Designed miniproteins, single chains, continued (5). Designs and how they scored, part 62

Each design is a single chain, and the fold is of that chain. pLDDT is the mean over its residues in the fold that is shown.

## One batch from the design tools (miniprotein)

Design m18129
Fold by ESMFold2-Fast:
Structure m18129 (fold): chain A 83 residues (1-83)
Amino acid sequence: MENLKKQIKALEKQKEFLESRGNLIGLAMTYLQLGEAYEKLGDLDSAIKYYRKSLELAEKAGNEELVKLAKEKIKEVEAKKKA
């Protein structure tokens, strides 16, 4: 648990840095990692929010691979919420 919380804190700082730089691809990847960390914590609502942010940024960047990955992650978390 502590390791995941430390990872989230580091990712939040990385997110702020990439936002200040306008790095859309880096931001999309960081949001995917935040989603995965929250998913591991069992916070599926936060995971979906971060995956949706990643999707939005990936679409703006025109990165089809990240768009596909973010959509798959959203589907996986939605399936977990139904179970």
Scores: mean pLDDT 84

Design m18130
Fold by ESMFold2-Fast:
Structure m18130 (fold): chain A 86 residues (1-86)
Amino acid sequence: SSIESGIKAAEDLARRSKELREEAIQLGDKKTAELAEEAYRYSKRAIELFKQAPINPDDYEIGRRELTKGSALLNEAEARLKQAKA
């Protein structure tokens, strides 16, 4: 279902964000760690919103927006970490 797919995508984003934050901390890259932490927070909010979507249908759309914001932050964090490794 769309809700199950959303939850899975948000859980995937949460895992990736946590892993990237740990790498950024090891490299001393505070800004990348902060971006990854923000992405993680957006992913956790999206999970809760998707879980509430069967009761509050508007939460599905809000969850998708939170997931999109988190994904954008993770992409920025990944790009910054790649620069730090170079």
Scores: mean pLDDT 88

Design m18131
Fold by ESMFold2-Fast:
Structure m18131 (fold): chain A 68 residues (1-68)
Amino acid sequence: SETEELLRKIDELYEKAKEALENKDFYQASQYAYEILRIAKAHPDDPVVVEKAQEKLRELSELYEKLK
């Protein structure tokens, strides 16, 4: 389904953003995080997609605060 494809895309972007943060590539990490946000904004009526995006963005924010 479209939802499943979007969830997979969010997971892929999350892993890339996390790797970028661990490498202290904050610019690249912010770009991947922005793509996750754009997916959620494009699908505001899909609660599963929105919740996953919010969860992953929260995790990235917490990781950034530890690494900066």
Scores: mean pLDDT 87

Design m18132
Fold by ESMFold2-Fast:
Structure m18132 (fold): chain A 88 residues (1-88)
Amino acid sequence: SPADVYLQQAIQVFQQGIQALRQGRRDDAFQIIRRGVDIRRQMMAAGGDPGVINTIQRAIVRSTTAVRQGRFDEGVRILQDGIDQVRS
């Protein structure tokens, strides 16, 4: 379904965000996470699973807060947990 395509795109964006954070590229990480917001919106419009959409939203909000506070390792953990939850 279209929602499944957006789910895979959200996972890829989270993986890219993790890579940027591991490299200390804070501004790149913010831009990447912002792309996740757009993908999540598209997934909602495509009738994606509400539980999956909520997991993606929590990961975006919580990782953005951690990154803003300079807690890059915490941001990585939050994004990784989000990936693991939507894959299960």
Scores: mean pLDDT 88

Design m18133
Fold by ESMFold2-Fast:
Structure m18133 (fold): chain A 64 residues (1-64)
Amino acid sequence: TMREQARATGEGMIEKARAAGASDETIEKLRELVEKMVNAENLEEMEKYAREAEALLNEALAAA
């Protein structure tokens, strides 16, 4: 359940970044953070990577 939610959230973030015209570099960094989030060993680690991914997405959206 948590992993499925994390994957769905991550895919949504990647789609939003792509739609906003984010660079390939930004999309690659976002994919790495999503993979870390999905593969997190505990909730605290998952939340950490989720926040980092959200921050990167917000930067990409602000630059658009």
Scores: mean pLDDT 80

Design m18134
Fold by ESMFold2-Fast:
Structure m18134 (fold): chain A 58 residues (1-58)
Amino acid sequence: MEEREKEVYEIAYKAAIELAKVSDFTAEQIAQLVARGLSEREKEAALKGAKEGIEEAK
């Protein structure tokens, strides 16, 4: 990943872990919150981070 994509991934990953403890947000919803208005690649990085964060929180 490029540095910018990696930062977005990490933010979405950490947010997904925390949100999975207190809510039923989907990975897509978390990615949308993190990457609103960002580039397509950054949105894909956020979605990947959110999906992996939810899995980690299990």
Scores: mean pLDDT 79

Design m18135
Fold by ESMFold2-Fast:
Structure m18135 (fold): chain A 88 residues (1-88)
Amino acid sequence: SEAARKELERELAAAVVLALGDLALERIRAAADRSEEQLEELERLRREAEAYETPEVRELAALLRAAGPTAAALEAAVREFLARKAAA
């Protein structure tokens, strides 16, 4: 259904912000040309994402954090999450 698709999209967005936001914050803080505006915006998005932290969002965020920084690893983590959700 469209409602289930929108729920999944919201869960994916929140999980990505929570998982990758920490990595992005670390990278921005370490950069010589660090952008304070980008840092503040990312911290704001992370706080907003925490308000949507369901068990499913926590599970996906943990998989993304464990996956590593490559696109292939992140895609594999998302596929694993979807497979777990389909099996439940």
Scores: mean pLDDT 68

Design m18136
Fold by ESMFold2-Fast:
Structure m18136 (fold): chain A 87 residues (1-87)
Amino acid sequence: MIDLENALKGLRELGEKLNRPELAERGIEVLKKDPDPLVAQILAAELMGDEEAAARARELREAVENRDVARLREMGVTDEEIEQLLA
């Protein structure tokens, strides 16, 4: 499960390293309201400007919320990882 304190620290440090502290602080507020590991992954990817990683993380989160096993398999998630994500 997500370690919220470490995730928040990681986003802040990433924002400082990328010279985007304002984007990091906005992301921290989002993550505080929704402490999901996929949300943290989306925010980190957006902060890095990695549009493909951000889009993939959003699709994974939507598939997990909808319990869409077929979609998760299409995205290359293993059956063991699907069980972990849906637990």
Scores: mean pLDDT 77

Design m18137
Fold by ESMFold2-Fast:
Structure m18137 (fold): chain A 65 residues (1-65)
Amino acid sequence: SAKEEFIEELRKTLAELEAQGASFYEIADVVAEMLQRAAERLDLASYKEIAAEAVELLREIEARR
């Protein structure tokens, strides 16, 4: 549940930042902060899944530019 909640927060946060016209670098900085929080609160397996999702979301955002 905590992992799923984190992934949903990640997706929602990135979508909101894109809607607000945030730069790619601003979005990347927020992702780095969220991954730091995940590393502090979740086990390694959950962290790896969240990190993989974050990389994929960042690639999709870059591709839309």
Scores: mean pLDDT 84

Design m18138
Fold by ESMFold2-Fast:
Structure m18138 (fold): chain A 77 residues (1-77)
Amino acid sequence: SAEEVAREVEELIAESRRRLDEAFAAGDVDRALAILEETLRRLQELLAKNPDTPQEIVDRALAALREMGERVAAALA
């Protein structure tokens, strides 16, 4: 269901943000990059299995990925 997919997306984003915060606190940028890559793969799999996912949920997931990517890019600069 759309509500189940929305919940799974929000849980994945929240988990990934926590893991990124921990990696940055440890100064482990390689781990942060690995977390970002894993999050992208998991979101792609989730959305591919749920092609009828409402666009607003997709947009929120993409916005979260962009924010996480910008944080990792800033740490690599």
Scores: mean pLDDT 86

Design m18139
Fold by ESMFold2-Fast:
Structure m18139 (fold): chain A 81 residues (1-81)
Amino acid sequence: MKPRFSGELIVESEELGVKIKVTPDSYELKASGLTPEQLKELEELVKKMHELAKRIAAGDRSVEPELIETAKKLFELLEKA
């Protein structure tokens, strides 16, 4: 069974002061506990996820694996912080 994206991704970390919400229509990013370099990497990952979510909403489900891999990279970034 192929993994599926349901249209919303929410990631929160109280310790790092991070709150992320990604939908096909918008994204929200709040981060207070990260370095400027980590924040830049996080913003790039969130923007990529938003663009992939837009493509999925437009009918291009072939990018779902790339969205999942981008989400894994985001979680790895937060784990290393």
Scores: mean pLDDT 75

Design m18140
Fold by ESMFold2-Fast:
Structure m18140 (fold): chain A 68 residues (1-68)
Amino acid sequence: MPLDIEKLKALAEELVKAGDLEALELLRDIAQHEYRLLVEQNAPEEVIERAKEAYEVLEELLKKAKEE
């Protein structure tokens, strides 16, 4: 199914508010793994692009949260 980047970002921001950096890190790791799998399985370009964007958004939010 297509990845809803806006909902994913909202969820990640709620995890930052809750101080649940462990859950945010797990979500980032899941997104990174899914992006890699989609590339390996030659998924449609649109799907790969959305997965990459999701991973990048989660990575940036995690970095910002860890910097306090």
Scores: mean pLDDT 77

Design m18141
Fold by ESMFold2-Fast:
Structure m18141 (fold): chain A 87 residues (1-87)
Amino acid sequence: EELKKLIEELAKFYEEAIGEEYAKDFKKTIEKQWKEAKPEEQKLLFEMLKLQVEGLKLQETEDGEKEKEIREKIIKLSDEIDELKKK
């Protein structure tokens, strides 16, 4: 469920920024990667998608306090991804 939300949020951003075909291809690619991935790879993919969503939110925010909160989340997610990659 959370994975679908992340994919839809990223796809919506890409649809608005690049176009509908790119967003559709992105969704198809991520869904295929998820189905073919091992459980450890799925966890890594999920955290990477969360990082991408927070990065896009950072680019859109004009609120300095929200920007700080997003930057802190990005740092935490990056650290979690680095730990997962060591396995």
Scores: mean pLDDT 79

Design m18142
Fold by ESMFold2-Fast:
Structure m18142 (fold): chain A 68 residues (1-68)
Amino acid sequence: SELLKRVDELEEEFLKSKDKRERIIIEASITAIYLHLWLKYKVTGDEEYRKEAEYAAEVGQRLAKKLE
């Protein structure tokens, strides 16, 4: 999935960044991808979108904990 590849790229950018503002923006971007995938699941009923949304949520939550 192109969106999951983008989530992985954003996680790598987050881990390499020393700028807290940049890290906050990256985490917010992953949350936006999560919401998009979750809405796709709600509209289509396709379990693949649910699984992709769960992956994006897991990455986003892990990175959010590193900001606190």
Scores: mean pLDDT 88

Design m18143
Fold by ESMFold2-Fast:
Structure m18143 (fold): chain A 98 residues (1-98)
Amino acid sequence: NPEQIREESERNKVVSEILRELQEKYPNSHFNEEVLDDILELAENSDPERLAALAELLATALGRNDLAKNAASMSPEELLALIREMLDHLKELLRKSK
């Protein structure tokens, strides 16, 4: 299915680009709030399997290997809550860095 393949490809590309930009530009908690909001919107509109992958990638990028390991066994509600908590924490770090 071309539409499904395109959706998966675009999702993986967006996540990878966002995480790469966060790591390169904001390694010391100088994260872009717009990028964090885009990750949240992507997460809120993701299927459970995609949501787990996004949570694992974000947790790994943040050095939270404990959370990344557990992502595959979490419910969709737990995964979304985890992503929201991680993004909220990053936004607070960004605000405090200013």
Scores: mean pLDDT 66

Design m18144
Fold by ESMFold2-Fast:
Structure m18144 (fold): chain A 63 residues (1-63)
Amino acid sequence: TESKVHFFAQMVLKEKNLSVEKIVSLAKSLGLDKEELERAYEILKPKLSEEDAKKFEEAIKRI
């Protein structure tokens, strides 16, 4: 769980163009549930633009 969350966070930070669809697809591919995706968001929030943070919040609702 912890390792998956950190790996997902690193993958997201390396993406040049984040979308809600891409975030949802990556989370599902790694088997992250809603709680784990929320944990990843807390880790990433200080490093995300406001626009990307809103995309992340939308992705969490779709899990």
Scores: mean pLDDT 80

Design m18145
Fold by ESMFold2-Fast:
Structure m18145 (fold): chain A 85 residues (1-85)
Amino acid sequence: SEELFKAAQEALVEAGKVAAKLLAAGASLEEAMREAAEVARRRLLEAGVPEELAEAVAEAIRLGVTDPEKAGEMLREVAERLLEL
């Protein structure tokens, strides 16, 4: 579903804005990514994305600073599955 894929892109943009705002306010990278992950998860669930895929996006956001290659692989798998829905 292109609509679910677009919802995921919009959720990631909003999560990025939340992370940037928290980092600018002096939050740790871990705190910023944790909050960004929760924002993305909630928005994806509201958009009708299955819980498994919403959680995978949240986990990828949390992993993005410690394991960016694995985070990228997880986001790619989610994108492929969303396009198939």
Scores: mean pLDDT 85

Design m18146
Fold by ESMFold2-Fast:
Structure m18146 (fold): chain A 63 residues (1-63)
Amino acid sequence: TRRLVDDLLRRSDDLLRRSDDLGRLGGDYNLSGDHDRAVNYYRLASRDTTRARDLRRRALDLL
């Protein structure tokens, strides 16, 4: 149980890091005028944030 909780929390942290990178990349595309790519990266970042929250909830439910 503890190992699974730790694995879920690590995966959640990895998703939050990726979300931050994707959001930053989206900002770069928005500043360059590529708004369609920016929106797609923001959407991916949002999905990773939601996924990270789900993994943290699952970890808490195992405690």
Scores: mean pLDDT 85

Design m18147
Fold by ESMFold2-Fast:
Structure m18147 (fold): chain A 72 residues (1-72)
Amino acid sequence: DIEELKQKIVEALKPYVDEETAERIANAAALAYKQGVSIEDIARAVRQLLLDEGVDPETAEKAAEAVRKVLS
């Protein structure tokens, strides 16, 4: 279920970003995963999106890795 996957990604992101940002990213990542986008491409997109929103590089990398682990 896409909703269950989304919730797992939100929980994984909570240590790094606020809940609104986590929900927005989780929605996009879960949809991309269901559409067959590779886990590596999703992780890169999450990292880049967070960098573009002003999240520091170390936190963006940790958040992307957390999403990658949920999808693996």
Scores: mean pLDDT 86

Design m18148
Fold by ESMFold2-Fast:
Structure m18148 (fold): chain A 85 residues (1-85)
Amino acid sequence: MAKKLLDEAIELLLKAEEEYKDDPEKYLEIGVLAGLVGIVRGILNIMEKQGKEIDEEALKRIAKRLAERAEELGLKETAEILRKI
């Protein structure tokens, strides 16, 4: 479930990048957030392939920080998706 929610967040962030393409500051901030969400997803994929148990509470704390950043950027739908993790 968490990986699917991260994928949904990335899709929303890609739409936001297109919306804010002419705002260089907001475009950069959205790009950084998209990169961070992508890194978390990548780490989860590596852990799954290695048979490592995912600490759900640590993942929820990371997702909460990403959601707070999305909310600061005015990306309410992205923040709501990340909070579901």
Scores: mean pLDDT 85

Design m18149
Fold by ESMFold2-Fast:
Structure m18149 (fold): chain A 100 residues (1-100)
Amino acid sequence: SSELKELVEEAIKLLEEAREELEKSDDPAAKELARMLDGAIKTLKELLENNASGAEVITYLGIIIGELREFARRHPEYREFLERLAERLEKIRDKILELV
């Protein structure tokens, strides 16, 4: 659906903006996190190109959210940044859930 595609594009844009913010830092942890976000962006773009179901997108967003929270646990200095990002992704996931 067009609504599903728009929500996936919103998630991609959110992750791209987060990656751009991290690219401003010389911190090795920020570089690791930026690479992780790049992988997530690429996978979401592939799901979009392959017309993945809302259920598939929800499942993958859940994986990303879990990975962000695990990174925040290992790197407490990024906790606020990552919890905010995870919460915004959860809101997008919840909107997709209303479409399935």
Scores: mean pLDDT 90

Design m18150
Fold by ESMFold2-Fast:
Structure m18150 (fold): chain A 76 residues (1-76)
Amino acid sequence: EAVSKEEILKELPKVLEETLAELEKKKDKKLAELAKKTAKFLEEYLNTEDEKKKKEIIEEYKKYAEEANAEVEAEE
């Protein structure tokens, strides 16, 4: 199961860069907020040894990113 750690670590930076780049073009305020939240998730991820916890952190981050995008689309 160690392979899962390495795959997640490889994908995380790419997902972060793509998400940040998209938000930068659309909503600068949301970009700043996402960056701050992303930094927190990354810190928790790096401080976590257990793979289940890392998976939960990734899941939480994805949920947050999806909610942030929905808020932007709601234009409220």
Scores: mean pLDDT 66

Design m18151
Fold by ESMFold2-Fast:
Structure m18151 (fold): chain A 85 residues (1-85)
Amino acid sequence: SMSYLHQLLDQALELHQRGDIDGAFQLLGELLILVFDIAYDSNNLEKYKVYNELLKIVNQIADDPSSFPSLYPQLKALVDKILSL
C-alpha cells in the first residue's frame, strides 16, 4: 500500500510536471520534515542516513529543478528504505 510519504513525493512530481515548482518544493520540504521526525523518534542512525541522502538529492533538485524527474527513482527508493527500517 502507498504510504503518505509516497503520496507527498508523487504529488510533488505531479506539481513539478505541471510547472508548479514552488508547490513541488513545498511538498519536498514536508517530506524532509516527516522523514527527520521518523529518524528522530526512533533514534536510529540508518534512518538519519536516509534523511541526509534525501536532503542531498532535494538540494540537487533545488539547484536544478529540471533534474527532479531523473532523480525521482532515487527519492522513491529512499522513501521505501526509511519505511522498511
Scores: mean pLDDT 88

Design m18152
Fold by ESMFold2-Fast:
Structure m18152 (fold): chain A 86 residues (1-86)
Amino acid sequence: SLKEEFEKLIKEEILKELEKTLKEIKSLTEEQIEKMLKAVENQTLEANKELAEILSNLSEEEREKIFEAIYEGVEKAFKEMEEKLK
């Protein structure tokens, strides 16, 4: 369905932008980056709990970069969906 394709595209584009941004944050370990990416992908209660804990330990500046990456991923997903519908 169009809904399932769009939801998949949103997740894929968010994950791409997040992985890029998270790798630039020096305070994050590779294990923490993996947990954050899995939390966005799976959206389980346990993954969301781990994500919240990691986010709480980041600076305000680092959190803003993560939110910006999510926003960029969503924007890219909308543009990709528009191209597919043409």
Scores: mean pLDDT 78

Design m18153
Fold by ESMFold2-Fast:
Structure m18153 (fold): chain A 97 residues (1-97)
Amino acid sequence: SAFTEAIKALYEELEKKYREKFEEMLKTKSDEEIRKEVLEILREIAEKEPLEPVREAILMYLELVEKREAGRELSEEEKEELRERLKKLAEEADKLA
């Protein structure tokens, strides 16, 4: 729950900060171009993010998106590793909330 609330807060803050840019992209760019632009923005945000749990959450999302774009399903080992990473992030997010 605390991790979900932290991700929600992160998304709300990103939406607020990039709303105008996203609205302009929606009017002028294809879905594919918008996807690439959003991924690039998220990479820049992750690189500049001072809070480790927030940075890791963005990087995990980018990793999952890249694997999906490559048409690759996560292995059971990768799913287990992801579960452990999520547990650690939830514990860290609880300390920030």
Scores: mean pLDDT 65

Design m18154
Fold by ESMFold2-Fast:
Structure m18154 (fold): chain A 98 residues (1-98)
Amino acid sequence: SAEEEMRRLLEEMLRIASEEASPEATKEIEALYKVALEAIERRDYGRAASAAFQMYVIASEEASPEATERIRRLLEEILRIAAELEPEYAALFESLMS
């Protein structure tokens, strides 16, 4: 399912981010990962996507360029799935990114 794919992508993002992050950054990323999973269970895909974006921002502060690019690609897939599952979120997100 799309929700299962979103969870898989979030888990992979957490794995990559945690490989190069400080212990403090890792704890923040893990907390956001849990927020994203809880949001998916509530079908709040906008919240899940927001949490994933925050994970990317924190990870990118300490990660290598290669790890950052891998995390960015995972984030893009998560955002695409969230937009497909919640069209109202897609319109709002486009407005915020413009």
Scores: mean pLDDT 83

Design m18155
Fold by ESMFold2-Fast:
Structure m18155 (fold): chain A 84 residues (1-84)
Amino acid sequence: TQKQLEDIAAEAEAQLKAEFDKINAQNKDQQVANQQKKIKLGEILIQVADKAAQLDPSNRDQFLAQKQKYQDEIDAMKKELAEK
């Protein structure tokens, strides 16, 4: 009957939407994971710049400026992750 064909089409459309929603969720999780890795690497770079400033006082101001730049970039990334 016409109704049986419509019911089959509706079930197929619902299954397609469910698979699409799963793919979108996986992509979002991957983006969050990548952003968290960038934050962690940035925190390591801050520590390196801080130690470099201590070991080379002649270039201290340059290393402290680089440290501040990394901190600003991390803060921006953390703000993006906090947006829901």
Scores: mean pLDDT 76

Design m18156
Fold by ESMFold2-Fast:
Structure m18156 (fold): chain A 110 residues (1-110)
Amino acid sequence: AAAQVQAVFDAMTARVTALMAKNNVPADVQAQILAVIADSKARILDLLAKLQATKDPSVFAALAIELAGMEFDVVLLARKALSPEAVEEVAEVLTEANKQILAIVKQVLE
């Protein structure tokens, strides 16, 4: 589960980085967006470890909230430097990654 979640984050990070490069996003904004993703990845992996240990459904809810918060924060930052169309592309990448992570995490709950 942890390795699968990490792979989804790494793929999402690569796709977001490519979209930012394609749209000539300033380096400081790129760094802010990548920091939000990296911080959320660390929190999600910690919550996944807690879910595996406890099987507590409230931890699953906390994971879903963290993923939604990450998407919201990234989209807000993206709106400062990207066109509306490019923001939609970034949002789609995050939405798809979040669905994949939640599907992996749900398998842990049984």
Scores: mean pLDDT 86

Design m18157
Fold by ESMFold2-Fast:
Structure m18157 (fold): chain A 85 residues (1-85)
Amino acid sequence: MTEELKKLIDRLYQQGQQHLDQARAALAAGDREAYQQHLLQAEIQIGLLGIVRGVAKLVGDEESAELADKKIDELEAQIAALKAE
């Protein structure tokens, strides 16, 4: 269970990071529509990480819950920085 939750957290984080990279590229290109769509997709990955965090807490997997919290914070910080540009 713990290893499977960590793999899921890593996958969701990677997908969020991929969408943030695409949002940065769209912003640099002046493509506002693509920028907004990729930001939305990154926010969806954060929501899914929040669900996985909740499951980890429910089953007493504190290590996976802490990992999910860290990955959520990292993605949210990147979104805040992008929105400040």
Scores: mean pLDDT 87

Design m18158
Fold by ESMFold2-Fast:
Structure m18158 (fold): chain A 84 residues (1-84)
Amino acid sequence: RREEIERLLREGRLDEALELVKRLAEEGRAEREDFELVERALLEAGREDLLEELFEIARKHGIYLESMIEREIDEALELMKKAI
């Protein structure tokens, strides 16, 4: 639940927080706010590897986070730069 996610994030247990959100999503119990909590912690910690994993889980369950949109825009700009 949300309180467990918040506790794991406060303790710096980012991998465990991500795994918990993944399980909740598979059970149909994860909410956008659960993903947003983990997203903020991963961004603050600079854990790009876990952020990519979070995006894949969110995308699979129809959740689009602000950082996902920003990342896709940056990727599209890089592709256009190389295509000129």
Scores: mean pLDDT 77

Design m18159
Fold by ESMFold2-Fast:
Structure m18159 (fold): chain A 72 residues (1-72)
Amino acid sequence: SMDAVRQQMDQVMQQRTALAQQLNAVNDQITQAVKNGAPQSEIQALQNQRAALQTQYQATAAQYRALRDQYN
């Protein structure tokens, strides 16, 4: 139903918002770690976390577009 598709779109949008907030937090952590001279291993771990979150964020964009096309 259209209501079910709308609910799924809302859920994906909530996931996107949460992922965007997590990406901002990790970017801030990377900036602070670099500024404070943190070990390269710590910086690499944060960069890996950022890459994983970015992949998830891009996946939700594809999901939202597919649902949007179904809704319209």
Scores: mean pLDDT 88

Design m18160
Fold by ESMFold2-Fast:
Structure m18160 (fold): chain A 71 residues (1-71)
Amino acid sequence: SLMDVRVEALLRVSRLLEEARRVLSPAQVAEVERLMAEFVQRMRTMSPEEIRRALAEFEERVRRLIEEARA
């Protein structure tokens, strides 16, 4: 259901933010929080397929920030 997709997305972005907080600077964490807020706001008007696509884009962007911080 749409609710299940939204709950899964929120759980996944929340876990990713927790990982980000462990390795990123405060400024980078603020950027991840901004991206999360944008994603959550966009989810209110998205279909399940759009949520899945947007989630993948969000995860990719945050993963790049984490990898950059580790380098």
Scores: mean pLDDT 83

Design m18161
Fold by ESMFold2-Fast:
Structure m18161 (fold): chain A 64 residues (1-64)
Amino acid sequence: SAAAEAEALVAATRAALARAAATSPNPVQDIMRVAGRAAEEARRRGLDEALPAIEALLHQYTAA
């Protein structure tokens, strides 16, 4: 289902963001890239439910 696909995309994005934050020498740049790519994937696939979750994850990892 689209909901299950959105959930899987959000879970994959969370894991990728956690890896970038923990391992990247430039975590902010890599986090922005991961989140941007995930949002573009969600839009391409029509997974609108994933977009606010991806935005929340980006805010969690980059907002000061």
Scores: mean pLDDT 83

Design m18162
Fold by ESMFold2-Fast:
Parts: structure tokens; sequence; C-alpha cells
Structure m18162 (fold): chain A 92 residues (1-92)
């Protein structure tokens, strides 16, 4: 399957759904963290670090297309994940 890059118009239209998805994911992660083992937290920390890098790249791409609202949503999600990562590291 050839993944065609999304147009600026398509990314702009998807922005509200992506924002809701990220907010739901962050809420779920915060609820799960207190019940996780040290090993599970270490694996989650690795995944969160990867997601932070992917969100940074995605925000830069969105900004390059002029989709500033999506770039702001992605940058905010990155900052929230960075805070979550520090909380996880404090428990390891």
Amino acid sequence: VEIEPLSAEELEAATPAFKEHMEALLKKLRELIPSMSKEELEELAKLVEKWIEELEAAAEYARSLGVEELAEVLEKAKKELEKLLEEIKEKI
C-alpha cells in the first residue's frame, strides 16, 4: 500500500479528531501509570520517548504545509508527553 502524503486541507480537516484522540490517550495513560509495574513503566518510557520524537517531526511537517493549528496541537501533545515521561522516570 503506497501511503500518499496528506494535503494541507486534509490535515486541517483531521485536526479536531486528532486533538480529541490525543487528549483521550493522555488521560488513559495517566490513569494506568499508578497500577503499572517498574518493568511496564520502563517499556512505556521508551514508547513515550519515541512518540515525542514522532510528534516533533509531525509538527514540523504540519508547519511546513502551513497547517499551524495542527502543528500547535502536536506541539502541545509533545509537551504533555514530556511531562508524563518525567513522572514515569520518577517512579523508576
Scores: mean pLDDT 79

Design m18163
Fold by ESMFold2-Fast:
Structure m18163 (fold): chain A 69 residues (1-69)
Amino acid sequence: MQEITLEADSPEEARRVAAGLRPAEDLRVTVISGENADEIKAAVEEALQAARDAGSPGRVEVTAVKKPL
């Protein structure tokens, strides 16, 4: 199982980063954001599901964490 931490402030940025991920094994992603944490989490999950549909075999878990002020 691989663990990756991402910092993203917008759903568009999160999608771009996640689109580069092609998990060959189970992957845990932690996303740190100051705003729109739920929308960013959804964007990452959508991008990783698209990678899954394209033939990536890994299972993915996504957790959103609010950035400290």
Scores: mean pLDDT 70

Design m18164
Fold by ESMFold2-Fast:
Structure m18164 (fold): chain A 58 residues (1-58)
Amino acid sequence: MPTFSDEEIREIAERAGVSVPVARAIIEALLNAKGKLVPPPGVSPGAFAATLEALADF
C-alpha cells in the first residue's frame, strides 16, 4: 500500500489550505476505500475537494 510520509501529508495540507489532521484523514480514507470519493466523518466537502486537488498536483 502506498504510504505518505508526515512531510508529504504536511505539503498536501498546505497546498489544500487545510490542517494536517484533516489532510491525513482524507488521504487514509482514500487509501482504505481504494479511491472512493467519500469525505471522512467531520470533514467538509470543501476541505475534501481542496485536498483532492492538492493530491492531483502532487
Scores: mean pLDDT 71

